Designed miniproteins, single chains, continued (4). Designs and how they scored, part 49

Each design is a single chain, and the fold is of that chain. pLDDT is the mean over its residues in the fold that is shown.

## One batch from the design tools (miniprotein)

Design m13679
Fold by ESMFold2-Fast:
Structure m13679 (fold): chain A 87 residues (1-87)
Amino acid sequence: MLSPEEREQLLVIAQELQELARESTDPEVKERLLELSRRLIAAATEQAPREEVVEIVEEALELVKKHRPDDTKLIERLEEVLRRLRE
């Protein structure tokens, strides 16, 4: 079960992914960012298994690193959340 702090972090990441999707000109990347944002919100609100949350965060981190390597703040936040989820 996710802690309240972990859930809040996932919701912040979901919002940042939505903002990134709004700025994206690639429709495939935009759709993937919005899908990941929705999955994170669902995981945070429905108390998804930690393993499922890790998979979503890993997919989000890989997508951001590939298409928006300039967003260092979001990459660092995703890496920190992933580190904590794996503990």
Scores: mean pLDDT 83

Design m13680
Fold by ESMFold2-Fast:
Structure m13680 (fold): chain A 91 residues (1-91)
Amino acid sequence: GKKAAEAAEYGGEAAAHGARKAGEGDYSSAAGGAVAAIGGAFTAELYGSKEAAEYALKAAKAATKAASGGDGEKQAKLAEEYGKKGKEAGL
């Protein structure tokens, strides 16, 4: 479970970082964060946690909303929350 938890946490953190950068006008960083979180979801599912993978995908969606002109700080906080929940689900 540990690798699934680590992958979901990493995905959430990457998505949050990207979303926060979109709030500063760097929308491409939010797109990069979304891609990283999708990779985290894939890794979490590969290591046997569909719940951790689902939380990483929710973090990716938050970063995607920030990349599309959504509230970057709000989406970053959501991505951080999803990363934490994904970590707990992966354990």
Scores: mean pLDDT 85

Design m13681
Fold by ESMFold2-Fast:
Structure m13681 (fold): chain A 63 residues (1-63)
Amino acid sequence: SGAKDAEKRRKMLEFSFKLKDELRSGKITLDEAKKKAEEFAKETGDEAYYKTLVSELEIMEKK
């Protein structure tokens, strides 16, 4: 696509949904989920996204 920013946002959304689904279904551990989130956030350079995602993953582990 020609819209790099829109594609980046779409990839971030798709990534977070897939990661949460994998954690919820028991395919990965919370530690692995956090590690994947950190790797993806470093690739995208979005620290706010990373902090939000990690918070959501920790809430999912508790409930």
Scores: mean pLDDT 78

Design m13682
Fold by ESMFold2-Fast:
Structure m13682 (fold): chain A 73 residues (1-73)
Amino acid sequence: MEEKRRLVEQAIRAAQPRTEEEKILAQKAVNSFLNGDWESTREYLLKLADSARKRGNEEGAQKARELLEQALK
């Protein structure tokens, strides 16, 4: 549990949420994860990673996707 939470938090950190929408997505991802809702957690983190990529943080987006897959398998 703690290891998976750490990976989710690292994925959010790698994406470096900057906009209000990204911060909301990060918060929704954490809340979904804590509720055991893996599907919503994946959805919100993928949206966050895509937003980061569109801002030019391609490497952070890639790292976030990799950490997400490690957390949720």
Scores: mean pLDDT 81

Design m13683
Fold by ESMFold2-Fast:
Structure m13683 (fold): chain A 80 residues (1-80)
Amino acid sequence: SLEDVLLETAEGLEAEIRRVMADPTASPAEKRAVLDAIEQAVAVLRQKADEIPNPETRKRVQDAIDRLEALVAEARAAVA
């Protein structure tokens, strides 16, 4: 379903943020590039979440996207 695809995508992007931020060999520029790409993906995920007709399911997906967006902001602030 659309909801499952969006939730799996959000989880995968969270894992990628945690991976790149935990990598001591990744440069600040490389970390920023990954975060920039994920930030663009968040905008697309929000547009797709709006297409979910069930309000309860839509909210669940939107909450997952909000968590992802918060993680991007936290990670961006941590990049030296």
Scores: mean pLDDT 88

Design m13684
Fold by ESMFold2-Fast:
Structure m13684 (fold): chain A 83 residues (1-83)
Amino acid sequence: MTIDAASSEEEIREAFRRVAEETLANGVASLEVVYDTEEQKERVQRIARETAAEMGVVVSFEDLGKTSLYTFRSAQALLEEQA
């Protein structure tokens, strides 16, 4: 699912919470975010990191130009790869 970075902070947080819930159920989930400005990008990155920390998942992001792909992974799944 794709979300616009021009959306409200509550909508962005709600979208990341849904991604985190899918991550806890399936081990990994991703959300693509569209942005027009660096300020929008920084805001989305901050919300993603805060939501990931609160939900106990790990976030990584790939810059694709005018969009970024945010991938959430379960911390438990990462520990299983080390074993």
Scores: mean pLDDT 77

Design m13685
Fold by ESMFold2-Fast:
Structure m13685 (fold): chain A 93 residues (1-93)
Amino acid sequence: DPDLEAARELLDRIYREGVEAIEKAMQAAKEGNIDEAKKYISEARGLRDAVRAVKEALAESPSADEIQAYADERIRFLDEGIKKVEELVKEKK
C-alpha cells in the first residue's frame, strides 16, 4: 500500500528527529546545561505534536487504523523519552 508506506516513511523521519532531540536534551542535562536541555525538550515535544498532526491529517485514509497504531507507538516512545529527560533535569537543577 503506497499511501501506508509513504505515511510510515514520513512518521519515521519525524520520529528520528524527535529521538535525536531527546538524545541532545539528555546529553545537555548530564552536562548541567539545563537551559539547552529545556530547548531540546521543547523541540522533542514539537516533533511529537508533528507525529500527532500527521495522524490527524490521515484519520480518513483507507489505512487509517494502521497509520494511527504506528503513530501512537511513536508518540508513546517520544513521551517516554521526554519524561526521562525532564526527570533528569529536575535532579540536576
Scores: mean pLDDT 86

Design m13686
Fold by ESMFold2-Fast:
Structure m13686 (fold): chain A 55 residues (1-55)
Amino acid sequence: GDARALIDEAAAHLRAGDAETALALAQQSIKVATDSEERGRALAALGEARRLLAE
């Protein structure tokens, strides 16, 4: 999988205010992440998306 591309898409959706799309992309990026940097960035995007959705 391309975790980096999914993380970058999630970040773009967060900047646009599309937290629900960003959440889905962040969840997918966690599943395909292969290193600790990718996993860390995916988890950060997931957390930010959840916070914007009032979690």
Scores: mean pLDDT 81

Design m13687
Fold by ESMFold2-Fast:
Structure m13687 (fold): chain A 64 residues (1-64)
Amino acid sequence: MKTKIKVKASREAIPALKEAQEKAKEMGFDVEIDVEEVDDSPETVERTKALAEAFKKQLEEYKK
């Protein structure tokens, strides 16, 4: 089943979200991240990047 996730993120955070999406697809998850570009503070950008990294780490753990 295809999972669509809508996320609001700054342009700087988009590459990290795209990497998380590609990692999920490589591991067999049909996941599409639909990103709406917003003008966020640098603090929010860093938080979004950290969440994308945490998501990739969770995917690795799931495939144990």
Scores: mean pLDDT 73

Design m13688
Fold by ESMFold2-Fast:
Structure m13688 (fold): chain A 88 residues (1-88)
Amino acid sequence: LSEEEFEAKVRKMLENARELLTRDLVENEGLSEEKAEEIAREMEEKLREAFRLYAEGLRTGDEKLLEEAEKLGREVEKEIKEKVEEAK
């Protein structure tokens, strides 16, 4: 995998995750589209970091990177839950 292909995959994962998150917050949590987009935007940097770690772990076979990506993903999920409760 080239560096450029790697970066493109991370960007695609982040874009898809942002759209899925925004849809989930509107449909399942009852938030406005504007508020859902705000939360998704606030979480963007941590999601990017999680996807970079995950993609790098898959590329290199480094289980520690995959574990760190999962840990960061769980932290993101917790922060999203807290932001959703604050938005209600």
Scores: mean pLDDT 81

Design m13689
Fold by ESMFold2-Fast:
Structure m13689 (fold): chain A 82 residues (1-82)
Amino acid sequence: LVEEGEKARKAGDYLKAGELYGKKGDEELEQGNEIKASEYYAKGADSYAKAFEKRGDEEHAKQARGIAKLSREKAEELEKKE
């Protein structure tokens, strides 16, 4: 039952996934872990993009995909920082 709910969240509840990843990003940022925060924000934005795509809201989906890309690029830049 718990496992079933988690599978449903991963498969179709993109808004809930976005909220969860956003919250984890905020928690990591508060702890000073900018790389993990950026990775979670990217996952959250990707989830919101999929939710908007399902609704035919291409304008907001495009914005969310842009945010996800920038967050991933920021995580990569931070990882490469010498």
Scores: mean pLDDT 74

Design m13690
Fold by ESMFold2-Fast:
Structure m13690 (fold): chain A 83 residues (1-83)
Amino acid sequence: MVDEAIELLNKAIEALKKGDRDKAIEYLRQAMELVEKDESLDPETKEKVIELLRKAIEAVQRGDFDKAIEYVKEALELLEKAK
C-alpha cells in the first residue's frame, strides 16, 4: 500500500509539471485514501503525510503548482522512510 501511494504521488508530480490540475488532484486524493487506510504506518507519520497532501491539494487549487510539488516531495520522503 505504501509503494502504491508513492507511485501515485510520483504521478501527481508529473501531472503538476504538465499543468494538469484535475489529474494532479485525482492522484493526490487517491494517494491520501491509501495512506489513510494503511494500518502499517505510524499514526504520527500518517497524520503528517495527510496534512502535506491536503496542503498540496490546496496549493493546486490556488494555481501554485511549485508549492504543491514541494509538499508532495516532503510527503514522499516521509513515506520512503516508513518502508
Scores: mean pLDDT 84

Design m13691
Fold by ESMFold2-Fast:
Structure m13691 (fold): chain A 98 residues (1-98)
Amino acid sequence: SPLIEFLKKIKKKLEELVKRLREMMEKYGDKMSPQQREWARRSLEFAEETLKELDELIENIDSASEREITLALFRALVASSELYFTIRVMERQVKKAE
């Protein structure tokens, strides 16, 4: 199914962003402000919830409504954008601390 393959690709991309942010927090967490660490924590929580929703959608795709598919895709886009911007802000702060 082209839709299932597309959803799996979105999930994989989101998983890669989650992994990247977690690695940055582990390596550079001490160089980050408390506010930036809190932003990263919230971004990770939202992304993890979105990943669970994508997994459930993929497993139940045959019974999923067009609305449910659209909402999950929108949430995945928002989560990916939030993670990407959080990573970029953290990268800039790390470079300033060097």
Scores: mean pLDDT 84

Design m13692
Fold by ESMFold2-Fast:
Structure m13692 (fold): chain A 98 residues (1-98)
Amino acid sequence: DEEKKKEYEQQIDDLWAGVSAEPNTDLDEVVKTLVKAIISNEYKDDIELQKELLEKVDKMFKEGKSLEEIAEELEKEGHEKIAEKVRYIAEKRKELLK
């Protein structure tokens, strides 16, 4: 659990560091890409669930939902690990925008 948390935090940090170095980075596209990558990684062996969640998060992004609202919806459906990772991305975004 702790080891897996460090692993995904490092993955997010590595992806974020690469993007945040670009002066014209679209942060909304970055967070969307990271959320999709997290879902694809978590459910790499369950393609139907992966597809369902990717379509659901795409719809929530199109509806203008915040990362916190997206995380809450995913948590309510039992995807607590993805919700935790989405909240971490939300923290990284807030940190960069300060």
Scores: mean pLDDT 76

Design m13693
Fold by ESMFold2-Fast:
Structure m13693 (fold): chain A 66 residues (1-66)
Amino acid sequence: SEEELEAELERIARLIKEGRYEQAAAEVRRVSEKYGLSPKTLLDRLVERGLISEEQAQLLAQLLSQ
């Protein structure tokens, strides 16, 4: 559901705020698989919602590319 997805995004944002980027990247992969959305789509939504900065999204994208 949309409500469940929003809760997942807020959880990912909290991990990033705590500096837990490796765990945040793992959660992005898990949510991507669960909802059939690309990691880029999820990162774009996190930035558009104001939950993370564009710079934080770029760092996560680099981790996801490994």
Scores: mean pLDDT 86

Design m13694
Fold by ESMFold2-Fast:
Structure m13694 (fold): chain A 82 residues (1-82)
Amino acid sequence: SALEEKKKRNREKIFAEVEGFAEGAREGMEKADKQIEELIKNDPNIDPKELSQLVSRSIGRGMAEGGKRGEEEYKKKVEAEK
């Protein structure tokens, strides 16, 4: 059925994007951790709020990049199946 095939494709796309978001979030967190170590080393009195904002921003950027990668990976898979 065309509808069942469409549902399967939608599930595959969602999983690819979710996997991308998860990997991107992890990468963003790892990047933030390294940046925090450097910032604390250079300024031990740095505001914890600034560190929290850096983490949130890095995770958000990572998720956006990861989701985009997941979407592109899915597009490549679909094109390869044509």
Scores: mean pLDDT 83

Design m13695
Fold by ESMFold2-Fast:
Structure m13695 (fold): chain A 95 residues (1-95)
Amino acid sequence: VDELVEKLKNTKKQVQNLIEQGEKAYKEGNYDEAYKLFQQALDLIKETYQYLEKQEKEKHIGLDLSVPEIKKLFDELEELEKKAKEAIEEIKKKL
């Protein structure tokens, strides 16, 4: 359980860093780089969800969303995913 929570925390940190780098690239007019960074953030979120599904299915280790810390991490990842998706749509208008 602790391993899955740490994985989720590490994913959040990496996703935040990628989004911040993407936002900076976008502000500088480097839309190709911004697009790649936001896509990397989305890919990392997707890979993390797939990893969690595999752990639940194969190892019977699931994250309990009734735990406030775990629920908060998922909510924060959902907001980051939404932010990256919105940024990609804005970049598509520039490319």
Scores: mean pLDDT 81

Design m13696
Fold by ESMFold2-Fast:
Structure m13696 (fold): chain A 78 residues (1-78)
Amino acid sequence: MDAELRAAAEAQAEGVAANAEKMDPEELVEELEAAAREAVRAGDRIAAEGIARAAEAVAPKLDPESAERAREAAELAR
């Protein structure tokens, strides 16, 4: 069960990473930060892990400032 939910979170993270190049970096980072805060607030550890993975996956594709904010969102989600 937990492994299946983690696989779903990983698939969602891959989808976000695949579309990251088509999104404005600031908008993408704001969405990741909002999603991380909501997952932590809801106590949803699987969603939080998925968001952390998505943020880490997109960070190398962003400018340094947006990459740092994405990494902070990943850290918040953990």
Scores: mean pLDDT 71

Design m13697
Fold by ESMFold2-Fast:
Structure m13697 (fold): chain A 73 residues (1-73)
Amino acid sequence: KLSLEEVEERLKKLLEEVRRKAEFGSEEEVRQAVAEYQKTLKEIYEEYKDDKRVQELLRKYGAEVQRILEEWR
């Protein structure tokens, strides 16, 4: 349904929300933002399972959210 550019843009916006919550939000807000981000990653992974380019984007953005969480704790 979404183009590669639309998928990347959605992931960028969600990643920025996680970053914002990590800096300015409560622990509960961070947990909610991360849960929403992880849910979206999983949905995109399942829908685009055979799309190599989308799979590469998911690996990149998965690593970025992991880095944010390590810096947060």
Scores: mean pLDDT 77

Design m13698
Fold by ESMFold2-Fast:
Structure m13698 (fold): chain A 85 residues (1-85)
Amino acid sequence: MEEINRIMKEKYDKKVKEIAEELLKSAGLTDEQREKLFDKVYEELKKAFDEIEEMMDSRQIDMETALKKFNEYKKKIIEKAKKEA
C-alpha cells in the first residue's frame, strides 16, 4: 500500500508540473516571466488539487464537479500570476 501511494504521489507531482508549464505557456508570458512564476503556479496548483481531492474523498463533490472546480482554480491561478508578471 505505501509503495502504491508513493508512485501515485510521484505521478501527481509530474502531472501538476506539466499543467503549470502548459498554463504559463498559454498565458503569453516571456520565458523569463515563466521561469520566475513557475514555482508559485506549481505550488498553488498543488494546493488546489489537494483541496479538490479532499472534497472528493469526503463525498462533497463528484468527479464532474471536481474537474469543473479544478478548471476554475487554474484560471484564477494564471490570472493572479499574470498580475505579478
Scores: mean pLDDT 74

Design m13699
Fold by ESMFold2-Fast:
Structure m13699 (fold): chain A 83 residues (1-83)
Amino acid sequence: SELDEAKREFARRVGELMERLKIDEDEFLKKFGEELKAIFTAKSMDELIAALQRLAAKLRENGYDELADVVDAFVAELKAKLA
């Protein structure tokens, strides 16, 4: 489904950037696990976009600006496809 494809693309983009920035996965899951759960359990595109926006805001608050930028860009792409 389009929703499942969007979730896979999110995981790919975030995973690639985490590898490049050498971000510790355990520390990341400890800080953002609830937001990640909301993303992967989203039942609609609207729920996914809302969950992604919450993740981006929390990433920025915690100094993960490069990841927040990638998530914000992905949200913009999803919104453009739905318009």
Scores: mean pLDDT 89

Design m13700
Fold by ESMFold2-Fast:
Structure m13700 (fold): chain A 80 residues (1-80)
Amino acid sequence: SASQEKKQELLIERLRELLSKVFSEEAVEELVEVVREALERMNKAKTIEEKRAIREEMQRRLEEIARRAGVELPEELRFL
């Protein structure tokens, strides 16, 4: 719904602000895109197991981007 989309955009804005303090603009956009894609997939997932798999893939991709950037992934993103 539009309400859910607005909540996701607010989350993305907060993440962008936090990430911009330690990552380049390019890396921030990659990280934000991974999170946005995962949230969209989570909204369509029907089971807890599907949602867990999406979260695990998201975490793996975020860690890879952080590693390439030479920066430690913020703890806040480890709980998404």
Scores: mean pLDDT 80

Design m13701
Fold by ESMFold2-Fast:
Order: C-alpha cells, then sequence, then structure tokens
Structure m13701 (fold): chain A 109 residues (1-109)
C-alpha cells in the first residue's frame, strides 16, 4: 500500500511533465517528491517523513519508477493516481494535507 502510493506520487509528477510543456523535468520531480512527502507525513509524521525522503534511496527509486510510468500514462490514469492519494490522506484524517495537494496541483489540472 505505502510503496504503491509513493509510486502514484511519481506517476502524477510524470503525467504533469508530459502534459505541461512549460514545466521542467526538475520542477516535475520536485512535485513528485512533495506529493510523496504528503503521503509519508500522513503515514509516519513530518519528522520521520523528512528523514525518509532525504536518507532512504528506496523512496527515490519508487518515485522515479512512478515518474517513468507517468510519462506514458493516460489522463484517466493520472487523475486516478491523484484521487487515490487524496483518498489516502483523508482516510488518515489529514484533510490539511489533502487541501495542500489540491492547491499544489490546481495549476496543472
Amino acid sequence: MLEELLRKAGLVAGYIYKYNPKVSESNAKVIGRDLAGLVLTAYYGSGAAASLLMLDPKIDEIIDEGFKEGLTASKAEGEAAKADILAFLRSQGREDLAAELERMLAEYL
């Protein structure tokens, strides 16, 4: 479940890069890491999430795999990945993080 949500964070980022020519690859990858940070914060708390994002190479590998999937994803797959992350954040009682995700992605709809 957690690894799949991190992969979906990468997929959303890759999809954004594919469909938004003004978004650089480096900016899209930052979006992917930020989305993964929301997922990890909901699961572990903010301090542990920051440590995992900075220190665990497996997190970067999962996000990068998702990013590659996002480059070939349909609009429906990108929207579904976004919806799954939102549903997870809300299921953890983290409506604040769900609102942050909606705000972060609003310009890339």
Scores: mean pLDDT 86

Design m13702
Fold by ESMFold2-Fast:
Parts: sequence; C-alpha cells; structure tokens
Structure m13702 (fold): chain A 90 residues (1-90)
Amino acid sequence: SLEEILKKAEEFLNSPLEKRKEMLRELLLKEGLPEEEAERAIRDFEELLVKNAEAAEKKVEEFEKTHPLTEEEKRAAEIMRKFAELGKEL
C-alpha cells in the first residue's frame, strides 16, 4: 500500500547511512535482484541523490506553495525533502 511505502521510506531516511545501505540491500535482494546488481543500484542511487539534492529540495518547496496538500502528499513531500538532505550528506 502507499501507506506502507511511505512508512518504509521514512524509516529508511531516519536511519544512519550504514543502516540505510543495509536496508536497501535487503529490500533489493528480497525483490530478486542478484547481489552484484543490488550493490550497483545502491551506488547509482547515492550518485543520483548527490546530483539532484538541490533540485529535489527546490521542487518540494514549489509544490508545497502551489496548492493545499493531502496527508499523503505532505508525507511524500517530507520524504522528498529528506532525500535532498541525504544527498547533501553524501
């Protein structure tokens, strides 16, 4: 469900970096990705976060200002903001 996806993303973003990598690896392996492919996906994801951290933060700010948000949209915006912060940490 969307609720479970949002909860998992929030748990991920509030974890230390090493724990986040562990959670991503576990998730990808459970979805049937080979170990080598999961490791590559984690590295590609980190590079993407670093590159797009500023752009993601700006988009969230614009989105929040343009219309009233549902509770799901508010959580999604907060998650996206946390991804931007994660990118700044890397």
Scores: mean pLDDT 64

Design m13703
Fold by ESMFold2-Fast:
Structure m13703 (fold): chain A 79 residues (1-79)
Amino acid sequence: MEETLLRSVAGYAVSLYEEGKTPEQIKEELIKMGLDEDTANALVEEIERIRKENPDASPDEIVERATKVLLEKRKEKEA
């Protein structure tokens, strides 16, 4: 997955959390956007983790952190 696309879907997921959507609803929306189920699950889990560890983090900070973690996981699978 391209970094730009991953950052865009992470931003969308974070906006859905701000709207009060559940993790399951957010996952369904990401899959509808063309993410595979594994990537959608990983993104939702990382956003939840970042939000719990950094409750004062801005939406932009959450997007950047989640994007970096998912890109690193992808690189590990390619290595």
Scores: mean pLDDT 78

Design m13704
Fold by ESMFold2-Fast:
Structure m13704 (fold): chain A 100 residues (1-100)
Amino acid sequence: SPKERLEEIERLVEEILAEAKEKFKIESEEELLEVFEWMVKKIEERIEDPHDASLAISLLKAELIKFAKSIIKDPEEYRAVVEKLNALLDEKLAELAEKA
């Protein structure tokens, strides 16, 4: 069912986020971007279907934006990071759409 498929994707995103938190100390904007690229690669390695990968990446974006807001205190710096993350995600989602 669509619900079971979503639950499997959510579980995989949670597993990748847990691995990232254990592997990386995310204390800076640069580390946030490196961690994002690593997690996207892990999603692409573990999810074969482009539509499922797109959903997983979108869920990951939401979690990273929440985390960025918790560590970045300057509103202008926060907006710049969100803009960079959105640009990288839009490019990756476009690549996956071409495969779907």
Scores: mean pLDDT 78

Design m13705
Fold by ESMFold2-Fast:
Structure m13705 (fold): chain A 92 residues (1-92)
Amino acid sequence: MKELIEKVKKLIEEITKILEEGAKEDKREEAQEKIAKLAREAAEILVKLPKEEQIKIVGDEDLINLALNTKDEEVRLKLLEKAVVKEAAKKA
């Protein structure tokens, strides 16, 4: 559990750094591709964590509740990706 939590936090930090660096360079398309990949990786780990830890990591309880109540796995992952990117953007 601790290793998964640390890995998700590191992925969010990497997204935050890309967002901060992307503001200085006209490489928006490259940045978006990297963000999408990291967000999906974070979402795939996040679904394996308890709900309390998911909420603590991304800070969006409503979005986590929506994702967990979704029967479609792809829709669930996309909702978690959105939560990850929102959290990264708050820190940028």
Scores: mean pLDDT 79

Design m13706
Fold by ESMFold2-Fast:
Structure m13706 (fold): chain A 61 residues (1-61)
Amino acid sequence: MSPLERFAEALEELRRLAREKRDREAAAFVSQVLQTVDPSDEAQLERELAAVERKIAELRA
């Protein structure tokens, strides 16, 4: 799976969890990432993926 595909899957999971938990901060984070991420910048994608995965872990706890 490409970095972009992994990032897209993680972002969709975070978006789902934000809706389920009614977490406005997580929803705002998703919106910010969608506005700022450059799909051609692999280093940024990996960094943003790590941040998204951390938010997912927080919401699952």
Scores: mean pLDDT 80

Design m13707
Fold by ESMFold2-Fast:
Order: structure tokens, then C-alpha cells, then sequence
Structure m13707 (fold): chain A 98 residues (1-98)
């Protein structure tokens, strides 16, 4: 994931830093497990959207739409951050496979 496109690099670095902060606290082990599940969900969704013929730009717009919907539904910010990171990781795997 260090080979991110320049347009995604600042956003990715912020999300990665916040997830790393959560992972440093042993008292948040349960939160870390839930965050890992959210990451996986974001990864799978990005891959699904790509398989449906969506462009990278469309996938990123859909990510922000879904994150905003989840935020309005009361999803914790830590889950939203992991979900966004999952999307980025899915997109990077798809780019590297080409």
C-alpha cells in the first residue's frame, strides 16, 4: 500500500495513523476486532464495485456515500475509518494485479 496514487496518499496516511493508534491500546482489543471486520467489509465492497465495472473515482465516491450513511446511522468513527482503509486496500490490490 506504499505505492498509492498521489491523490489518495494524504487520506490513506491519516487513516493508517489513526488505526495504528487504536491498535496500540490493549484495553481496546475488542474494538480492534470490530475494526478488523469493518476493514474486511470495505475491502470486499471495493472489489465488488470494481467487478461491476465501476471506475476508481466512482468506487471512492461510493465509499464516501456509504461512510456518510453509516455515520448518520450511528456507526462509531473507528469502524468508519477501518471501512475506508479497507476500500483503499482493495483498490490497491486491484491496481497491483494489473
Amino acid sequence: MEDLPSRLTPEFEEVVARIRELAKDPAQAELADRVSAAFGDGFVRAVELHERGKSEEEILKERERLVEEMRKAGTPEEHLEAYRLGFLSGLEVLKEAR
Scores: mean pLDDT 71

Design m13708
Fold by ESMFold2-Fast:
Structure m13708 (fold): chain A 96 residues (1-96)
Amino acid sequence: MLEEAERYLESLDPAEKEQARADFEAMLAAWAKKLGISVEELKELLRKVAEGDEEALERMAELYAKAHGLGPLTEEEREKLRELLKAYARLRELLE
């Protein structure tokens, strides 16, 4: 799955890669707004979670639960969130 996305991004010309970066930045801005935080804070949390920072994952889990009107996330839901955040951190690196 992620390898297929990476190969797709590698196949894009420079203009398509710039558009992909713009689309990704717009998606992060929309998500940060939904979470009630700045894009800068969201990007920092993505980086920290990708580096294995459990406190950053707890912070993201709380923000996600609040934004969706949920109670505390289960361990399974938290691990799914961790994998999603790692995938977004990887996509950000590929689009730099």
Scores: mean pLDDT 79

Design m13709
Fold by ESMFold2-Fast:
Formats: sequence, structure tokens, C-alpha cells
Structure m13709 (fold): chain A 75 residues (1-75)
Amino acid sequence: SLDELREQILQAIRNADVPLLRQLLLQARATLSLAQFVELLRAAAVELLNSDLSEETKREIGDVIREVGLEAMAS
């Protein structure tokens, strides 16, 4: 479900599991509508901004979110 996938993505961010986050975002992009995917990316960005992770880790996670998001929405 969308809620389950969202929770898995937020947990991957909290755990700083960059490879898992990338896999989950790619899965979301492949399975969700564009509107649902954009909502999910927004939730991921909010979680990242509110996280207590190091600046280096936040940059890495932010780069993954931007890369996967831009590839899906680029025109």
C-alpha cells in the first residue's frame, strides 16, 4: 500500500540507508501515479529536513530524492 511504502521510505531516511531509499523510491516511481509519487517525495523531503542526521548524510539523501524525483518529472 502507499502508506506502507511511505513508512518504509521514512524509516530508510531515519536509518540513513541510502541504497534502500533509492530502491524504494524507484519502486514508488514505477508503481504509483505521478500525483502519489510527488506526495511521497514531499513526505520524504519533510522527514529529511526534520531529521537529526549529519549534514553530509542529509546531502546524500537529498541528492537521491532530487535525482529520482527529477528523472520522473523532467520535461
Scores: mean pLDDT 83

Design m13710
Fold by ESMFold2-Fast:
Structure m13710 (fold): chain A 73 residues (1-73)
Amino acid sequence: SAMVEALIKELDRAIAELEALLPTLSEEEQLEARSLIASLEFLRDLLLEGNEKMIPHAQRVLEEARAFIARAK
C-alpha cells in the first residue's frame, strides 16, 4: 500500500541519518544508534514481507530514532 511504501521510505531515511551520525557519536551513543538501526532494518524487512500488523511498532521505533537523531545533533 502507499502508506507502507511511505513508511518504508521514512525508515530508510532514519537508518541513513543514524549511519551518517555514527562517526560523530560517543561509544555509548554508538551502541544505542546501532540498536536503533538493527530494529529499523528488522521492521523494514517485516513490512516488505507484508506484515502490516507491525506498522504501529515500526512507527514507534521510527519516533524513537527521530528523537535520538534530534538530541544527537
Scores: mean pLDDT 89

Design m13711
Fold by ESMFold2-Fast:
Structure m13711 (fold): chain A 68 residues (1-68)
Amino acid sequence: SRAAADRAGARAARAAGGDAPVPLSEEQRRLAREIGEKLREIGDAVDAALRARRAGDEEAAEAAWRAA
């Protein structure tokens, strides 16, 4: 079965990759989530600034950059 062979190959590759590096600890997972949230906040501020700039509202763009 080709699908079964493909899945076995994908699992083997994932296992090899997952076993090679040390698994993330609970603390590392928490830090990764915090970093992700901070990056999302920065992304939202950048998006707001670009949107305001496209509308020709430089004051709103400046306010968004100050918030970032």
Scores: mean pLDDT 66

Design m13712
Fold by ESMFold2-Fast:
Structure m13712 (fold): chain A 66 residues (1-66)
Amino acid sequence: GPMEEERLRRILENLEKVLAERDRVLLLVAHKEIPHVIAQAERLNDPELKERLEELRREIERLLAE
């Protein structure tokens, strides 16, 4: 429903902030959490939100590989 979509969008915004801060501890937490958030986006049938979350996941993985 609308509350779940709004919550996922707020999580997305928080993940983007974590990427900007480049904090390794926060990146590790985000990496563990993001698959669960992607699964929630799939259940809501929001392909745009899912694609954006998968993009963030790839960026987090790149930063953690540094």
Scores: mean pLDDT 80

Design m13713
Fold by ESMFold2-Fast:
Parts: structure tokens; sequence; C-alpha cells
Structure m13713 (fold): chain A 75 residues (1-75)
């Protein structure tokens, strides 16, 4: 989905900034440390989206679903 692509792009941008190099989705799948960091970021996004839903701000269900799908993919 568009939300999944946007969320993945944000994770890749964040990791690239932290490591001072371009981090790709393939890098995350190949590197257990990058995978763990990506999963941690996704769990944080999911928690924030749930909190915003509880606050009555817009429908964040798509963002929650996107984070869950990406977490499942990274297992």
Amino acid sequence: SATERRLLGAILTSLSARYGREVTEEDILADPELREEAKRMLRTVRAGARARNAAGQADHSALIAAAEKLLERLE
C-alpha cells in the first residue's frame, strides 16, 4: 500500500542517517542488527498510531496495519 511504502521509506531514511550510508530493504533483511532496529522503529510507530487513534485524531488504522505487515515481513 501507499502507507506501507511511505513507512518503509521513513525507516530506510532513518537508518541511512544513523549509519552514514544508504540502507536498503535488502540490507535490513540480511543484517540481524539492522532488522532489530527496524523492528524497534516499527513497534514505536505502531504504538504512536494506536495512541493517536485513542485521542480521536484522524483514522490511523492504515498506519497500524502497515506497521504490522512490515513487522511480519521482518520476523
Scores: mean pLDDT 83

